# Designed miniproteins, single chains, continued (3): the designs that were tried, part 76

Each design is a single chain, and the fold is of that chain. pLDDT is the mean over its residues in the fold that is shown.

## One batch from the design tools (miniprotein)

Design m10622
Fold by ESMFold2-Fast:
Structure m10622 (fold): chain A 110 residues (1-110)
Amino acid sequence: MSDEQVQAIADHLISRLSPAELLVLAYLLEKGRMTLSDLVAYMESHGFSRAETSRAVRGLIERTLIEREERDGVTYLSLGEGLQELRDRLSEEARKELVERLLEEVERKR
């Protein structure tokens, strides 16, 4: 994927999502599937409350950007199908660039 395509994707997400939603997506793009507990800990380390994290997760699920799976009493989060396909097509370098662009915007909006 070209740098121009990565920029267009970043700009599209940035224009539509809150800082908390952008941070959730950046972390899932970097790590892939994770538990809700791990995500909450990450978000709290960046100054977002558990309530703000829950709202961001709900908003992203409603937009089909992420999905939730309950397994053995544990909540797992992963990228929605379209974003997972995007992540799978990105090189490691392009994925890192996309994540860095999203993280820069999170810091700018604080």
Scores: mean pLDDT 84

Design m10623
Fold by ESMFold2-Fast:
Structure m10623 (fold): chain A 89 residues (1-89)
Amino acid sequence: SKVVEVVRKKLEDPTATPLDVARAILQTYIEEGIDTKLSQQLLDWLEEVEKLDDARDFEGAIERYRKMPKEVIELWDKIQALIQEVLNA
């Protein structure tokens, strides 16, 4: 799977954060036409939260996470499960 190869390459990079791995998966999903709308929504949510964190607006970042739609949360959980499967392989 192209997604599995992307995860492996990102995990080999010692500077890659968990968010960098998640972004790489989401970008691959968009390129492959997998859950394109939800993948874009999650990517946009992660970028907004990161901007708030960088601005040191931690209360705003927490509030943004709380307002995440259920479908976006479910996609995030699926991505985290995929990362764990690659790590355990």
Scores: mean pLDDT 77

Design m10624
Fold by ESMFold2-Fast:
Structure m10624 (fold): chain A 109 residues (1-109)
Amino acid sequence: KPLSQEDIDEAVAAFEKRLQSEYDKEIAKATDPEEQKALKEFYEAKVEVVRASLELQAGNPDARDRLVEALRKMAEAAEKIGKVSKDPERQEKYRRLAEAYRAQAEALR
């Protein structure tokens, strides 16, 4: 069953609403402005990945390129978080996420 644009918009809005709680908790733990900026970029890219994934499922021919771009942005933001965070557990978590999302983007090329 092909997804309509309204189905995609509703699903993305619902995802953003659920994601806001996670983002608020993560940003509250980050006192460094560079880390806060990178976290914002990461969560914005995560929303773009979800939208592009749904558009790909709907058969949009441009969605694959947008998904690759969004995954690359997410990987770049994760790499920045890993470099600027003073928490060793957060550094390792986001380093691993950067590698995973970069590999996923390459697999879609």
Scores: mean pLDDT 86

Design m10625
Fold by ESMFold2-Fast:
Structure m10625 (fold): chain A 99 residues (1-99)
Amino acid sequence: SEAQRALVNAAARELHAALKAGEPLAALEERKAEVVAELRAAGVSPELIEQLETLFEIELIKHRLLSDEQIRELFRRLGYSDEQIEEALEELRRARAEE
């Protein structure tokens, strides 16, 4: 629903602001857990909450906050094969080396 999307968008903005502010990973994970609990209590669909969690983890990758093993675990949950995951990590390392 429109109201549920508005809540998810507000949550995404809060988490993104915390990431931009340079909060440590432990604090970001705590904020995510609190936000997810609030969205569940508000009756937001599991699908929208899962989308928010996935987008948050992608942002953690962009900000270099996840280890290689944490990235592998995320991509396994998204249905990628081990070969695809290792190719993606190699591409990510190559892209980061060009920065």
Scores: mean pLDDT 79

Design m10626
Fold by ESMFold2-Fast:
Order: structure tokens, then sequence, then C-alpha cells
Structure m10626 (fold): chain A 64 residues (1-64)
């Protein structure tokens, strides 16, 4: 339903935000800790995008 689609879209949006945040951090990173943090944010964002995309795909198959 609409609520499930909104949740899937929210996961995609949050994933994009985390990827952007991680990339911004990596662009200014001067320490190993900052680099690892930036990589972690990008990987987490990719995971959320994958989860949201799969949920949206499943909803698309069953939705009108």
Amino acid sequence: GAAARAEAEALLARGDELIAEGRALLATATTLEEILRGIGLVLRGIGLRTQGGLLLGDLSLSAV
C-alpha cells in the first residue's frame, strides 16, 4: 500500500543522503578514522538503497 511505498522511498532517500554525507567526508578527510567513517557511511547508504529498491520492486509487482 501507500504506507509501504513511502517506507521504501524513505529508505532510498536516506541511502542517498548517507552516500552524499560519506562522499563529502571523504573529500575533506585528513585522518584514517575520517576515511573509515566516510567509507562506512557510503556502504550503509548502498545497503539502504538496495533494501529500498527491493521493497519498491516487490510493491511494484503487486500494486495496481
Scores: mean pLDDT 80

Design m10627
Fold by ESMFold2-Fast:
Formats: C-alpha cells, sequence, structure tokens
Structure m10627 (fold): chain A 72 residues (1-72)
C-alpha cells in the first residue's frame, strides 16, 4: 500500500499548483506512516502546513482523487 500512495503522490505533483503539492505531501506522509518512518517533527510540520492552507483543502482532495484515477 505504501508504494501505491507514493505513486498517487507523484501523479498529484504532476497536476501542478499548491493544492496538488499539498495533496502529494499528505499522501507521502501517509506512506511513511504505514512504513513506520514518519517522525513526530515531520508530522507536526505537515499538520502546520495543512492548517495554514486549510482554504486549499477542497482542491487538495480533488487533486488526490484525480491522481488516484490516473494510477488506478
Amino acid sequence: MAELLRRIAREAERLGGEAAALAAEALRAQADALEGRLTEEELAALEARLRANAHLEPEAIEAAREAYLRVA
């Protein structure tokens, strides 16, 4: 599953823009968490970025969805 999330993250980055980049970062963090490699500092940094960019959340979700469809 972690490799699938990393592939979706790469497709999200290809979409371009801040929302897609945010989606890619969240997907990579989830992959790292599944592999037991996500640090407390990395999680805190991601949470801070997500809160600062809460206005992009709907667009980030759509970017993740589009990226998923490109992988599936």
Scores: mean pLDDT 81

Design m10628
Fold by ESMFold2-Fast:
Structure m10628 (fold): chain A 82 residues (1-82)
Amino acid sequence: TFDKSQGLITVPAGTKITLSEDDVIVEVTKGEVRVTYNGESRVLKAGEKAILPKGSVVTAEENAAFTLTNKDGSKVLYVKVK
């Protein structure tokens, strides 16, 4: 999960990551990711960033790559989709 990670993980398309911390920065570097929070969904495209609250679900779409960074920048997880 995000809260334990510095590094790179590879996941299958459709993988859902639930954020355990507030103010996580999602940065999409390739493709698209879907973000769901409080029953609302939005799509982030390559080059876009969002600051997400705790409980947000990030869905990894096919061929996407993105970074999750915690509020203080001490933890960075790079995610690549197969």
Scores: mean pLDDT 81

Design m10629
Fold by ESMFold2-Fast:
Structure m10629 (fold): chain A 68 residues (1-68)
Amino acid sequence: SAEIEAEFNFLDKDGDGVISKEELKEGLAEKGRRLTQDTIDMMFTMVGVDDGVMNFKEFELYLTLFSK
């Protein structure tokens, strides 16, 4: 959706089409959500990210798992 794409583009600070663990952590902190590195690592693991960066499809899964 347009809202999910806007969120992805907000977090994708470098505009490379993927979200790193650092970009997710920093973007969430800017929104007032300060998560630990352990929480970020767990989220990436649960989404199945093995390369350390989250693409748009993996980000949609992240939102499905963690935004309820």
Scores: mean pLDDT 78

Design m10630
Fold by ESMFold2-Fast:
Structure m10630 (fold): chain A 94 residues (1-94)
Amino acid sequence: MVEEEYRKYIEELERLYEEQLERLRAGEISANEAALEVLKLGEELAEKLEEKSREYAREIILLSVAYALRLIGEEIDLELIKQGTPKELAMSKK
């Protein structure tokens, strides 16, 4: 029961992350705005889980923070590409 709710919330966070990532790559939104939207959803979903499972609520918060950090990292990578960073430097992190 709680596991099914947790799974649905992971899917909601992932969907929002992907939507924000597309908007960020299109130049429609800043990484700060995208990160805040993901963190806000994570907090709302964690509050719904807190009374049922504190551990799953914490995992949702940690996942939302991880996605927020990925959005910030993507903005940095996009800026480096715009500055003419060699493709070799981007590939060295494989």
Scores: mean pLDDT 78

Design m10631
Fold by ESMFold2-Fast:
Structure m10631 (fold): chain A 87 residues (1-87)
Amino acid sequence: SAAQKAALQAFVNKVQEVIDKAKSLEEAKEEILKLFRDFLSKNQFTPEQIEAMIAYVEHLLQERLGASEEEVEEFRKELRKIAEELQ
């Protein structure tokens, strides 16, 4: 829907802002977890949209904050757990 597309774009924009302002990988991860919970609690997303949101976060953490493959894998598990609880 148009509302879902707008919510996805808003999530992308807010994740970019978190990454730009974060002083550490841990700070970025904490703020992104809060954003992810907020967006999933306020919006209905398809499983494909949720996986796209997760993939985007992983990409930014690796490319901009130097997150390791192990750190990204553990964070992916946390995001998927939240998605299972809220959607």
Scores: mean pLDDT 86

Design m10632
Fold by ESMFold2-Fast:
Structure m10632 (fold): chain A 77 residues (1-77)
Amino acid sequence: TKTITLISNKEVKEGEEVVSVLSGLEPGSTVTFKVYIDGELVDEHTVVVPEGVGAAGYTFTAPKSGKLTVEAIVTPP
């Protein structure tokens, strides 16, 4: 299991869309995206890396303005 910070302390406004993508992944791995605003966990989303793609992505819409951080936790197959 590895934790990767994809976005750190990005100023966002309510309703702003933030796209997170991680590539170079082994198919069958799980990626859990954790989204924080001002240090508070506001969303958590898990995806399984598809065969032939080697990537995982998540689009998050900010529920409030603040400093946004996105972490990805990658667990191998």
Scores: mean pLDDT 83

Design m10633
Fold by ESMFold2-Fast:
Structure m10633 (fold): chain A 66 residues (1-66)
Amino acid sequence: LKEKILEGLKSGKLKILERKTLSASKTSVVLELIVEDEEGKVYRVIVELDLVTGEMKVLEAEEIEK
């Protein structure tokens, strides 16, 4: 799941519905994202952005049920 979400974020296939900053530093930012895929499934994702390398890591991903 995490790898699939990472590729979807990098390729722009996931629609970002909401973004929250959980922590920020000079070298990284941790974000909580609510994203929707092409089928309309919604996921809660925690992502770390490395501001030095520009690399993105998915720390956690889960499908949100209503």
Scores: mean pLDDT 78

Design m10634
Fold by ESMFold2-Fast:
Structure m10634 (fold): chain A 81 residues (1-81)
Amino acid sequence: SRAAALALLRALLAHELRRLEAEGAPQNEIDLVRALLDLLETEPDPTPAQFEAIRAALQPDARGARAVDGVIAWLRDVRAA
């Protein structure tokens, strides 16, 4: 279900945030994951457009941009089903 898929994404992002903080990762990487996690915690039915807005605002590096683009594509598929 979409709810289960979103819960899994939230859990994966929360785990990634803890890992990045523990490793002392660059602040821009931490900020990106925090922004994505905050969206999932505040919006029960987040839209691809809201993830696009985060991508535009934070302007992540090529790896971060590809990761967000992957989430957006996945969310479009989950919402279409």
Scores: mean pLDDT 81

Design m10635
Fold by ESMFold2-Fast:
Structure m10635 (fold): chain A 78 residues (1-78)
Amino acid sequence: SPLDRLVDAVERALRYALENGLDKDTVREILKAIAKKLPDPELQEEFLRIGDEMIEKGLTKEAVDEAVRRLREAAQRA
């Protein structure tokens, strides 16, 4: 689905950020840009909340894995 493709793009962007040491502000802006493409405001807010929680946890591999899992679950519910 289009939402599954957006989550795949988010996962690739977050993995790239981890591998290349991107700062939290850059990651936040990437997530905001992707969220704007979501048609449902509630889903957009949920995606941004998941992203912010991941960033607050220090953008670790474990936090990224959890965020991607939650984003996929949100996309499946939409």
Scores: mean pLDDT 80

Design m10636
Fold by ESMFold2-Fast:
Structure m10636 (fold): chain A 75 residues (1-75)
Amino acid sequence: MKEEYEKEYKEAVKLLEEAGLDVKKYIGENAIIKALQLQGVSVEEAEKKVKELLEKMSREERLEFEGKIMIEINK
C-alpha cells in the first residue's frame, strides 16, 4: 500500500525532471498532481487519485519518504 505512493511519487519526480521542470517547486502530492496534468489528466481527477494514494500511507511515512527524494534532487 505505502509502496504504491512511493512508486507514484518517484515516477512523478522523474517525469517532472524529464519535462525540464524544477521539481523543488512541486512538494509532496503537488508533484504527483503536476505529473498527471503533464500526461493530460484534469486537476480534479489528479486530486482524486492522490487522495486515494494518501489514504494508503501515514503522514509521517510520506514526509520521511518525500524528504529523502528532495535530498537526492538537491545533489
Scores: mean pLDDT 74

Design m10637
Fold by ESMFold2-Fast:
Structure m10637 (fold): chain A 70 residues (1-70)
Amino acid sequence: SEEEKRLKEGIRKALEAGEKALEAAKKGEIELEPEQEELAKRTVEIKEKLEEDVEKAKEALEELSREILE
């Protein structure tokens, strides 16, 4: 469905942002605290699950977002 495609794309883009942050930290462009690095790694893991179960990936991303905002 159109809604499912949009949801999946939105989640993918958000997870890619986390991947880019982790790569920038590895290059020394930014400094991530250990907690932030763990969150970025979790983002990569969630992205890998996106093709298997978009709803579970969405739920995991919502939990990750709550941790980032707090």
Scores: mean pLDDT 68

Design m10638
Fold by ESMFold2-Fast:
Structure m10638 (fold): chain A 82 residues (1-82)
Amino acid sequence: SMMEKLKKAGEEYVEEAARRGRELQREHPEMDPGVIAVEAAGYGGDKFEKDVNPSTEQLNELTREAFERSLEAVRETVRELE
């Protein structure tokens, strides 16, 4: 169903944002964690939109979730590297 495709693509988007956040934190430890999380949450958004054509509300919710998950992953990576 379209809802199942949205859920799967959203989960993939959120986890890719977390992965990208961890990568950016390792490569750029001098950057603010919030800035890294914003960049990571932006990564893959175009693919998510193309794959499932979400509503504005759905896109906003998943983008927020991607940001929060990425910020958590960035902070965890900082703790692991210190």
Scores: mean pLDDT 81

Design m10639
Fold by ESMFold2-Fast:
Structure m10639 (fold): chain A 66 residues (1-66)
Amino acid sequence: ESRELLERAERERDEEARERYLRAALSQGPREKLEELKKEYLEKKDYEGAEFLEEVMKNTEHKEAP
């Protein structure tokens, strides 16, 4: 389920569709899958995707303001 959504997000060329899959994974998936995807984005030098995932993970952590 969540892994499938993350895999679809990774292979999706359309940024809008990719973002939707990432949001779906957030609601269903464990955080460790998001961290794995972020690591892969950094390895591919996709810094925009990595930053997006980092923000998603921060929201799920319920971090209080800085």
Scores: mean pLDDT 61

Design m10640
Fold by ESMFold2-Fast:
Structure m10640 (fold): chain A 104 residues (1-104)
Amino acid sequence: MSKEELLVSIIESLDGSLMLRREGVSLSDEEKELLIELLKLASRLYEQGASVRDIALEIARRLKEAGVPVRKGVAIVRAVLELLGVPEEQVREAVALAREYLER
């Protein structure tokens, strides 16, 4: 199984749901499919050496285009970065940037 397939399996499992519940967020089936798509994209970009900041902004851009509310969008950005294994310090900084973009 590829790393991408493993990450998708985690989101489709109880662990992925628990991460989002910790943030107090409930996702529709459409938003869950979007989260999987964004995780696949983020995983590819991260493996290609893209910065955590650039990944977070690309995710935020796609969430804004899809009309996802700011609160849910911020939670999705955090979940994707945490699932990629990004350190918490970098997650906090990237989430702050993504929130600013989504609020525009």
Scores: mean pLDDT 74

Design m10641
Fold by ESMFold2-Fast:
Structure m10641 (fold): chain A 77 residues (1-77)
Amino acid sequence: SRSREAAERLEAEYGEELEELDENGGEDEVLEFLGEVLGVPVSTIRELVEKHKLSTVGIYLIYREGVPLEEAQPAPL
């Protein structure tokens, strides 16, 4: 699965940093870190999470792997 492979790559590249930030800082620190490493404003990252319901893996798929927004989003419920 593309999202499974992306999750494995995200964990391999940034897993330790993301775990540390999630454990000690929370969601805001994780999103700020993603914005910095992907070169995307944190405001854009927050909009993708809030408006488009993207996970960390979904954001990684768009900016690192070049996946279209529609493929990175979970199926509408």
Scores: mean pLDDT 75

Design m10642
Fold by ESMFold2-Fast:
Structure m10642 (fold): chain A 65 residues (1-65)
Amino acid sequence: DKEIEKIKKALEKIAEEVKLTPEQIELLKKITLAIYNKDIKGALEYLKKLGELDEKIKKILEKEL
């Protein structure tokens, strides 16, 4: 699925460029679980929350999504 591929690409970029806090790691777990359950809406909502916590993450999401 193209949308899931974009989400995975964004997560790869975040892992490369940002040192994640424990709170951000918990959001990543929720995103991964949502993707596993094919809950694309939930995954996108958690990604938006992740971007709200970090300006660099927000810019990556804007570029990749």
Scores: mean pLDDT 81

Design m10643
Fold by ESMFold2-Fast:
Structure m10643 (fold): chain A 62 residues (1-62)
Amino acid sequence: MEEVEKQLEKYKASPKSKALVKATEALIQNDWETAREYLEKAGFTPEQIDLYLERVRRAREG
């Protein structure tokens, strides 16, 4: 329980959370390359990044 609470707190305050916010901001501006860079900084693999960006692209295209 104590370890789980510490992990959740670390996740909320982590550089990963900040990088995800920056990636989202870049996607709102249609800056896909900057979004990819921030997702990489957040610790996502290239495959996970490709899947995420593909989903966002499809959502915008309809």
Scores: mean pLDDT 70

Design m10644
Fold by ESMFold2-Fast:
Structure m10644 (fold): chain A 63 residues (1-63)
Amino acid sequence: SMKEAAREGERLGTAVVAGNEAVAARERDKLSKIDPELAERLERAARAGDSAAMREVTLELGG
């Protein structure tokens, strides 16, 4: 569901920012099964520390 995708996106972003690579990999895999392009964009934004881009991707996942 769209709500589930947004939740997975938040978990991925939080895990990347926290440096929890194991959780980041699992959440990235889950999100990639829903939308691989948005999953890649979110991980890239999170690793770059771009909180504005992270918010935009999460909104797209939830809309």
Scores: mean pLDDT 81

Design m10645
Fold by ESMFold2-Fast:
Structure m10645 (fold): chain A 85 residues (1-85)
Amino acid sequence: KAKEYLKKGLEYLKQGDLEKALYYFQQSYDLAIQNRDYVTAALAAGLQGEVYRRMGDLESAREYYKLAEEYARKAIEAGREEEVR
């Protein structure tokens, strides 16, 4: 599931394995989008940005941070539809 890939990516990021971290964050992002899980999509995109920043690819990092902000906004909007006690 998307959250499991996110966890695996974080484990590899902590170890400094940027390529594996990026792979798992990409898998998490793709599944999150497929499931309309915008919270996980925003987190995965932001973490992909962090990986690119650590690799010195500041242009890709900036693009992924913008993508993360976009999906974070979508997640907030979706949460406003939940009318519960």
Scores: mean pLDDT 81

Design m10646
Fold by ESMFold2-Fast:
Structure m10646 (fold): chain A 100 residues (1-100)
Amino acid sequence: MEAKEKIREKIEELLKQDDEEVEIDEELLEKLIERMVEGLKKMAEEMKREGISAEEAIDRLKKKVEERLPMTPEERAAALAIEILGEEETKKLLEKIIEE
């Protein structure tokens, strides 16, 4: 569950940089993080199924966002995780999720 911890850490860093206090229910935040982790796990399974790299999987998802193509809830959650973590960290997490 290291992916969950990394996402949480990055969200906390972003909130500190914003200098504004955001009224977020801690339980709702944990559920959002869990959805992002599930989205990343689904991306990792698609990578295994299609034999594509983490870079290709991330690029495909970013293209769906930019072109406003249909997306599943898991794909939207994964896209949010990519924005929060950045591409390099997301690539590392996807590779780790595949290998465990």
Scores: mean pLDDT 75

Design m10647
Fold by ESMFold2-Fast:
Structure m10647 (fold): chain A 102 residues (1-102)
Amino acid sequence: MRELFREAVERAERAKRSGDQKELLEAMDVLLALTLYAQQQNDQSLLREIARAVEALRLGIPVEELELTDEEIDKTVNELLTTAETRLPVNSSLQRAYNSLL
C-alpha cells in the first residue's frame, strides 16, 4: 500500500505540472480509494499521510515544506472520507481503484 500511495502522489504531481486533468483525476481517485482502505484498516498513520500529500498537492508545495496542525490534518481527513464515500457509488474510476485494493 505504501508503494501504491507513493506512485499515486507522483502521478498527481506530474499531472498537475503538465496540466493533464485526466491523469490528475485518476491519481486523485487512487488517493480517495486509499483513504477508504486506510479507514477500513484503522490505519491512522496512512490517513494522515494521505491528507498531508493532498494538501501539499492543492497548495503546490513539497510535502516536506507543509506545516499543518493536527486539527487541519483531521479536517482534511474528514473531507477526503466524505468525498470518497459520496463518489464511490457513482464514480467508475474510484470504484476500480478501491476494488484493486481489496
Scores: mean pLDDT 82

Design m10648
Fold by ESMFold2-Fast:
Structure m10648 (fold): chain A 98 residues (1-98)
Amino acid sequence: NKEEAFRIAEGTLLGIGAANAAVDGDTERAKQLLERMKEAGVSDEEIAQALGAGLGILRNLGVPKEQVRKAAENIAEQAESLGLTKAAEMARKYAEDL
């Protein structure tokens, strides 16, 4: 469905934005972008996938592993505060598996 594809694409862009905000230490912006994904009807599992993609892109662009780890830990904490259990668990695992 085009509508579902568009929602997933929007979620992916917001997930990349949240990962980038977290890398910059902007916890408030990262949380706002996670809230926007949730409000847009992006599922916890889809948010987890979008965040994983965002963190992976930043790592591939040469962001240091230490910054990506801290960003993933920050995202996990914000996701958990929003009840996004799968997103939080995947972010924690990403930080461990770096």
Scores: mean pLDDT 82

Design m10649
Fold by ESMFold2-Fast:
Structure m10649 (fold): chain A 85 residues (1-85)
Amino acid sequence: MTKLSEEQKERLLANLEEAEAWLESIKDKVSPELYEEALRALEELREAIENNEPVSKIEELLQRASEALLRVAQEAFPDEVEPGA
């Protein structure tokens, strides 16, 4: 079982801060349900990082947060957030 290094924690926390700022900027463009789900996922991920949870747990929460953010982006900008064919 491995925990994150301080450098990895700082980088992830910086990414979380950016994601939270982005969510606030688009709050009025998405359903409250998706906004709250994404915000909760980011908060759970932050808590896991702050508590030095195992890398496996952080990866699980990171995937959840990424999926929630993708759903928010697809609702806010459906014509702009296309991964391709």
Scores: mean pLDDT 78

Design m10650
Fold by ESMFold2-Fast:
Structure m10650 (fold): chain A 72 residues (1-72)
Amino acid sequence: SMQQLSQQARQLLQQGKQYYQQGDNEKAIQLFKQSAELALQAGDRRTAAESAAGLDELGDHQTAQQFYQQIE
């Protein structure tokens, strides 16, 4: 369901933040991308935007912009 996808996206966002805090930028980027994809599928614009912001902060500006464009 959309609700389950939204919850999974939020869990991935939280995991991405944890890896970012640990300095594991590669895993953080991976998790933020997965979170943004699931959040967009669920229509969860807030989680998608926050995940994209994480990508932008980690220097993946191009991927972040692609996700921002999909949030509208």
Scores: mean pLDDT 89

Design m10651
Fold by ESMFold2-Fast:
Structure m10651 (fold): chain A 108 residues (1-108)
Amino acid sequence: VLSKMSDAERAASTQQSLDLIRQAKETPDPVRASALFSSAMILYGITADDPASRAAFAAGLRELSESPNPVLASEAYRELGRLYRAEGDEETARRYFERSERLAQLAA
């Protein structure tokens, strides 16, 4: 059961998710980076029904996709693909999934 959130609470939760994405991109520790990304995804899940939250989180994921860490970049592209598929943009989703797969192969 998700509690109903005020607009201010949704904005705060979205901002926390974006702050965690920024921290994940900036940390040199791959374990900490993955933990921060997972935390960001959990917080995003609380506000995923809000179009403004989805748009802001998609922008944050695009920033994370520029990470020199191929594991983080792969995960960011995978989540971008899922977001765009959910919005009905299958062409953009396909391109993001292809980028995610290529980066995952480099990390393996």
Scores: mean pLDDT 78

Design m10652
Fold by ESMFold2-Fast:
Structure m10652 (fold): chain A 82 residues (1-82)
Amino acid sequence: SPLEKEIEELKERLQKGIQKLAQEGKLTTDQAQTISRGALEAIDRVKNEKDMEALEKLKELAEAVENGDVKKAVELAKELEK
């Protein structure tokens, strides 16, 4: 489905972004774990509940990670765990 493809693309973007920031020394292990947990929580809600607000937050999370905005990424991930 188009939604499943979008989720897989967002997951790949997040994995690559987290890896890049960690390699550059811009991301701690604790921050990486927080971002990953928030992303997984959002993905679960999108897949099971069609939560479009969670999808939009997941997109914003991917963008924050790609831009190196670690503070924003951690804050978004914590919101997604609620």
Scores: mean pLDDT 86

Design m10653
Fold by ESMFold2-Fast:
Structure m10653 (fold): chain A 80 residues (1-80)
Amino acid sequence: MMERLLERLRNLAKEREAEQLPLTEEQLNEFLEEVAKNMTEEGKEVIKKIQESDIDVKRGAVILFEEVEEERELIRKYAK
């Protein structure tokens, strides 16, 4: 299961290479660490595996989590 997630994230990053994130690997790791602080124990294990992977996997994860955070903000605004 984890292997499939990492491959999916790598493919997502490659598909978005034309819109490459202006983030260094250090900034990608910092973002992932911040995300992990607000996750369950299982979620933290997933983030750790992403952090141990290639930069493409990290970029794909950041793209995914940024999109999720934007959706969460919209939901919070609507719920008010």
Scores: mean pLDDT 68

Design m10654
Fold by ESMFold2-Fast:
Structure m10654 (fold): chain A 101 residues (1-101)
Amino acid sequence: MIPNFGDYTPILEELASQTDDPELVVDAFELLHTAFLDEDVLIEKAREVLDRYGLEAAERLLRLAEEIGRRAVERGLMSEEEYEKALERVREALERVIRER
């Protein structure tokens, strides 16, 4: 499934302009978006991202996913319930990958 990035572009551009790691913003968005798919796909994506940035990046990724989701709710792109559920799934996937080391 190819995500429609167009609706999220203003959020991602604003957050990318405020960080030294704009690629981390994109990966945080992909984690949040993948949380609406299959759990195994989310866990695999979390593993790939943590392998790229290191386990210490998990808190930064989760914080960026929180901010992306919050702004998406404010813009009407997702419900608060969908956001809370997706964010919890991202947290659980990141914690699971960390525990596997």
Scores: mean pLDDT 79

Design m10655
Fold by ESMFold2-Fast:
Structure m10655 (fold): chain A 70 residues (1-70)
Amino acid sequence: SLMERLAELVREELLRRGVPEEVAEEVAKKIREAKDLDDVQRVAVETYLKTGDPRIGEAVGRALRRLGLQ
């Protein structure tokens, strides 16, 4: 599915940026459960508010660009 593929790319981009595996897996799980791209944006914002980590938005944005969704 699109969400499964996006989740794996987001996980890869987070790990590449040095985000801990526990956080990367939590974000990937939430994206797999997302119903649409608006939900993906909600997951990114929610994770940023929880962690304060700007790498979250960078990773999600890069993954979306890799899929041609931005």
Scores: mean pLDDT 87

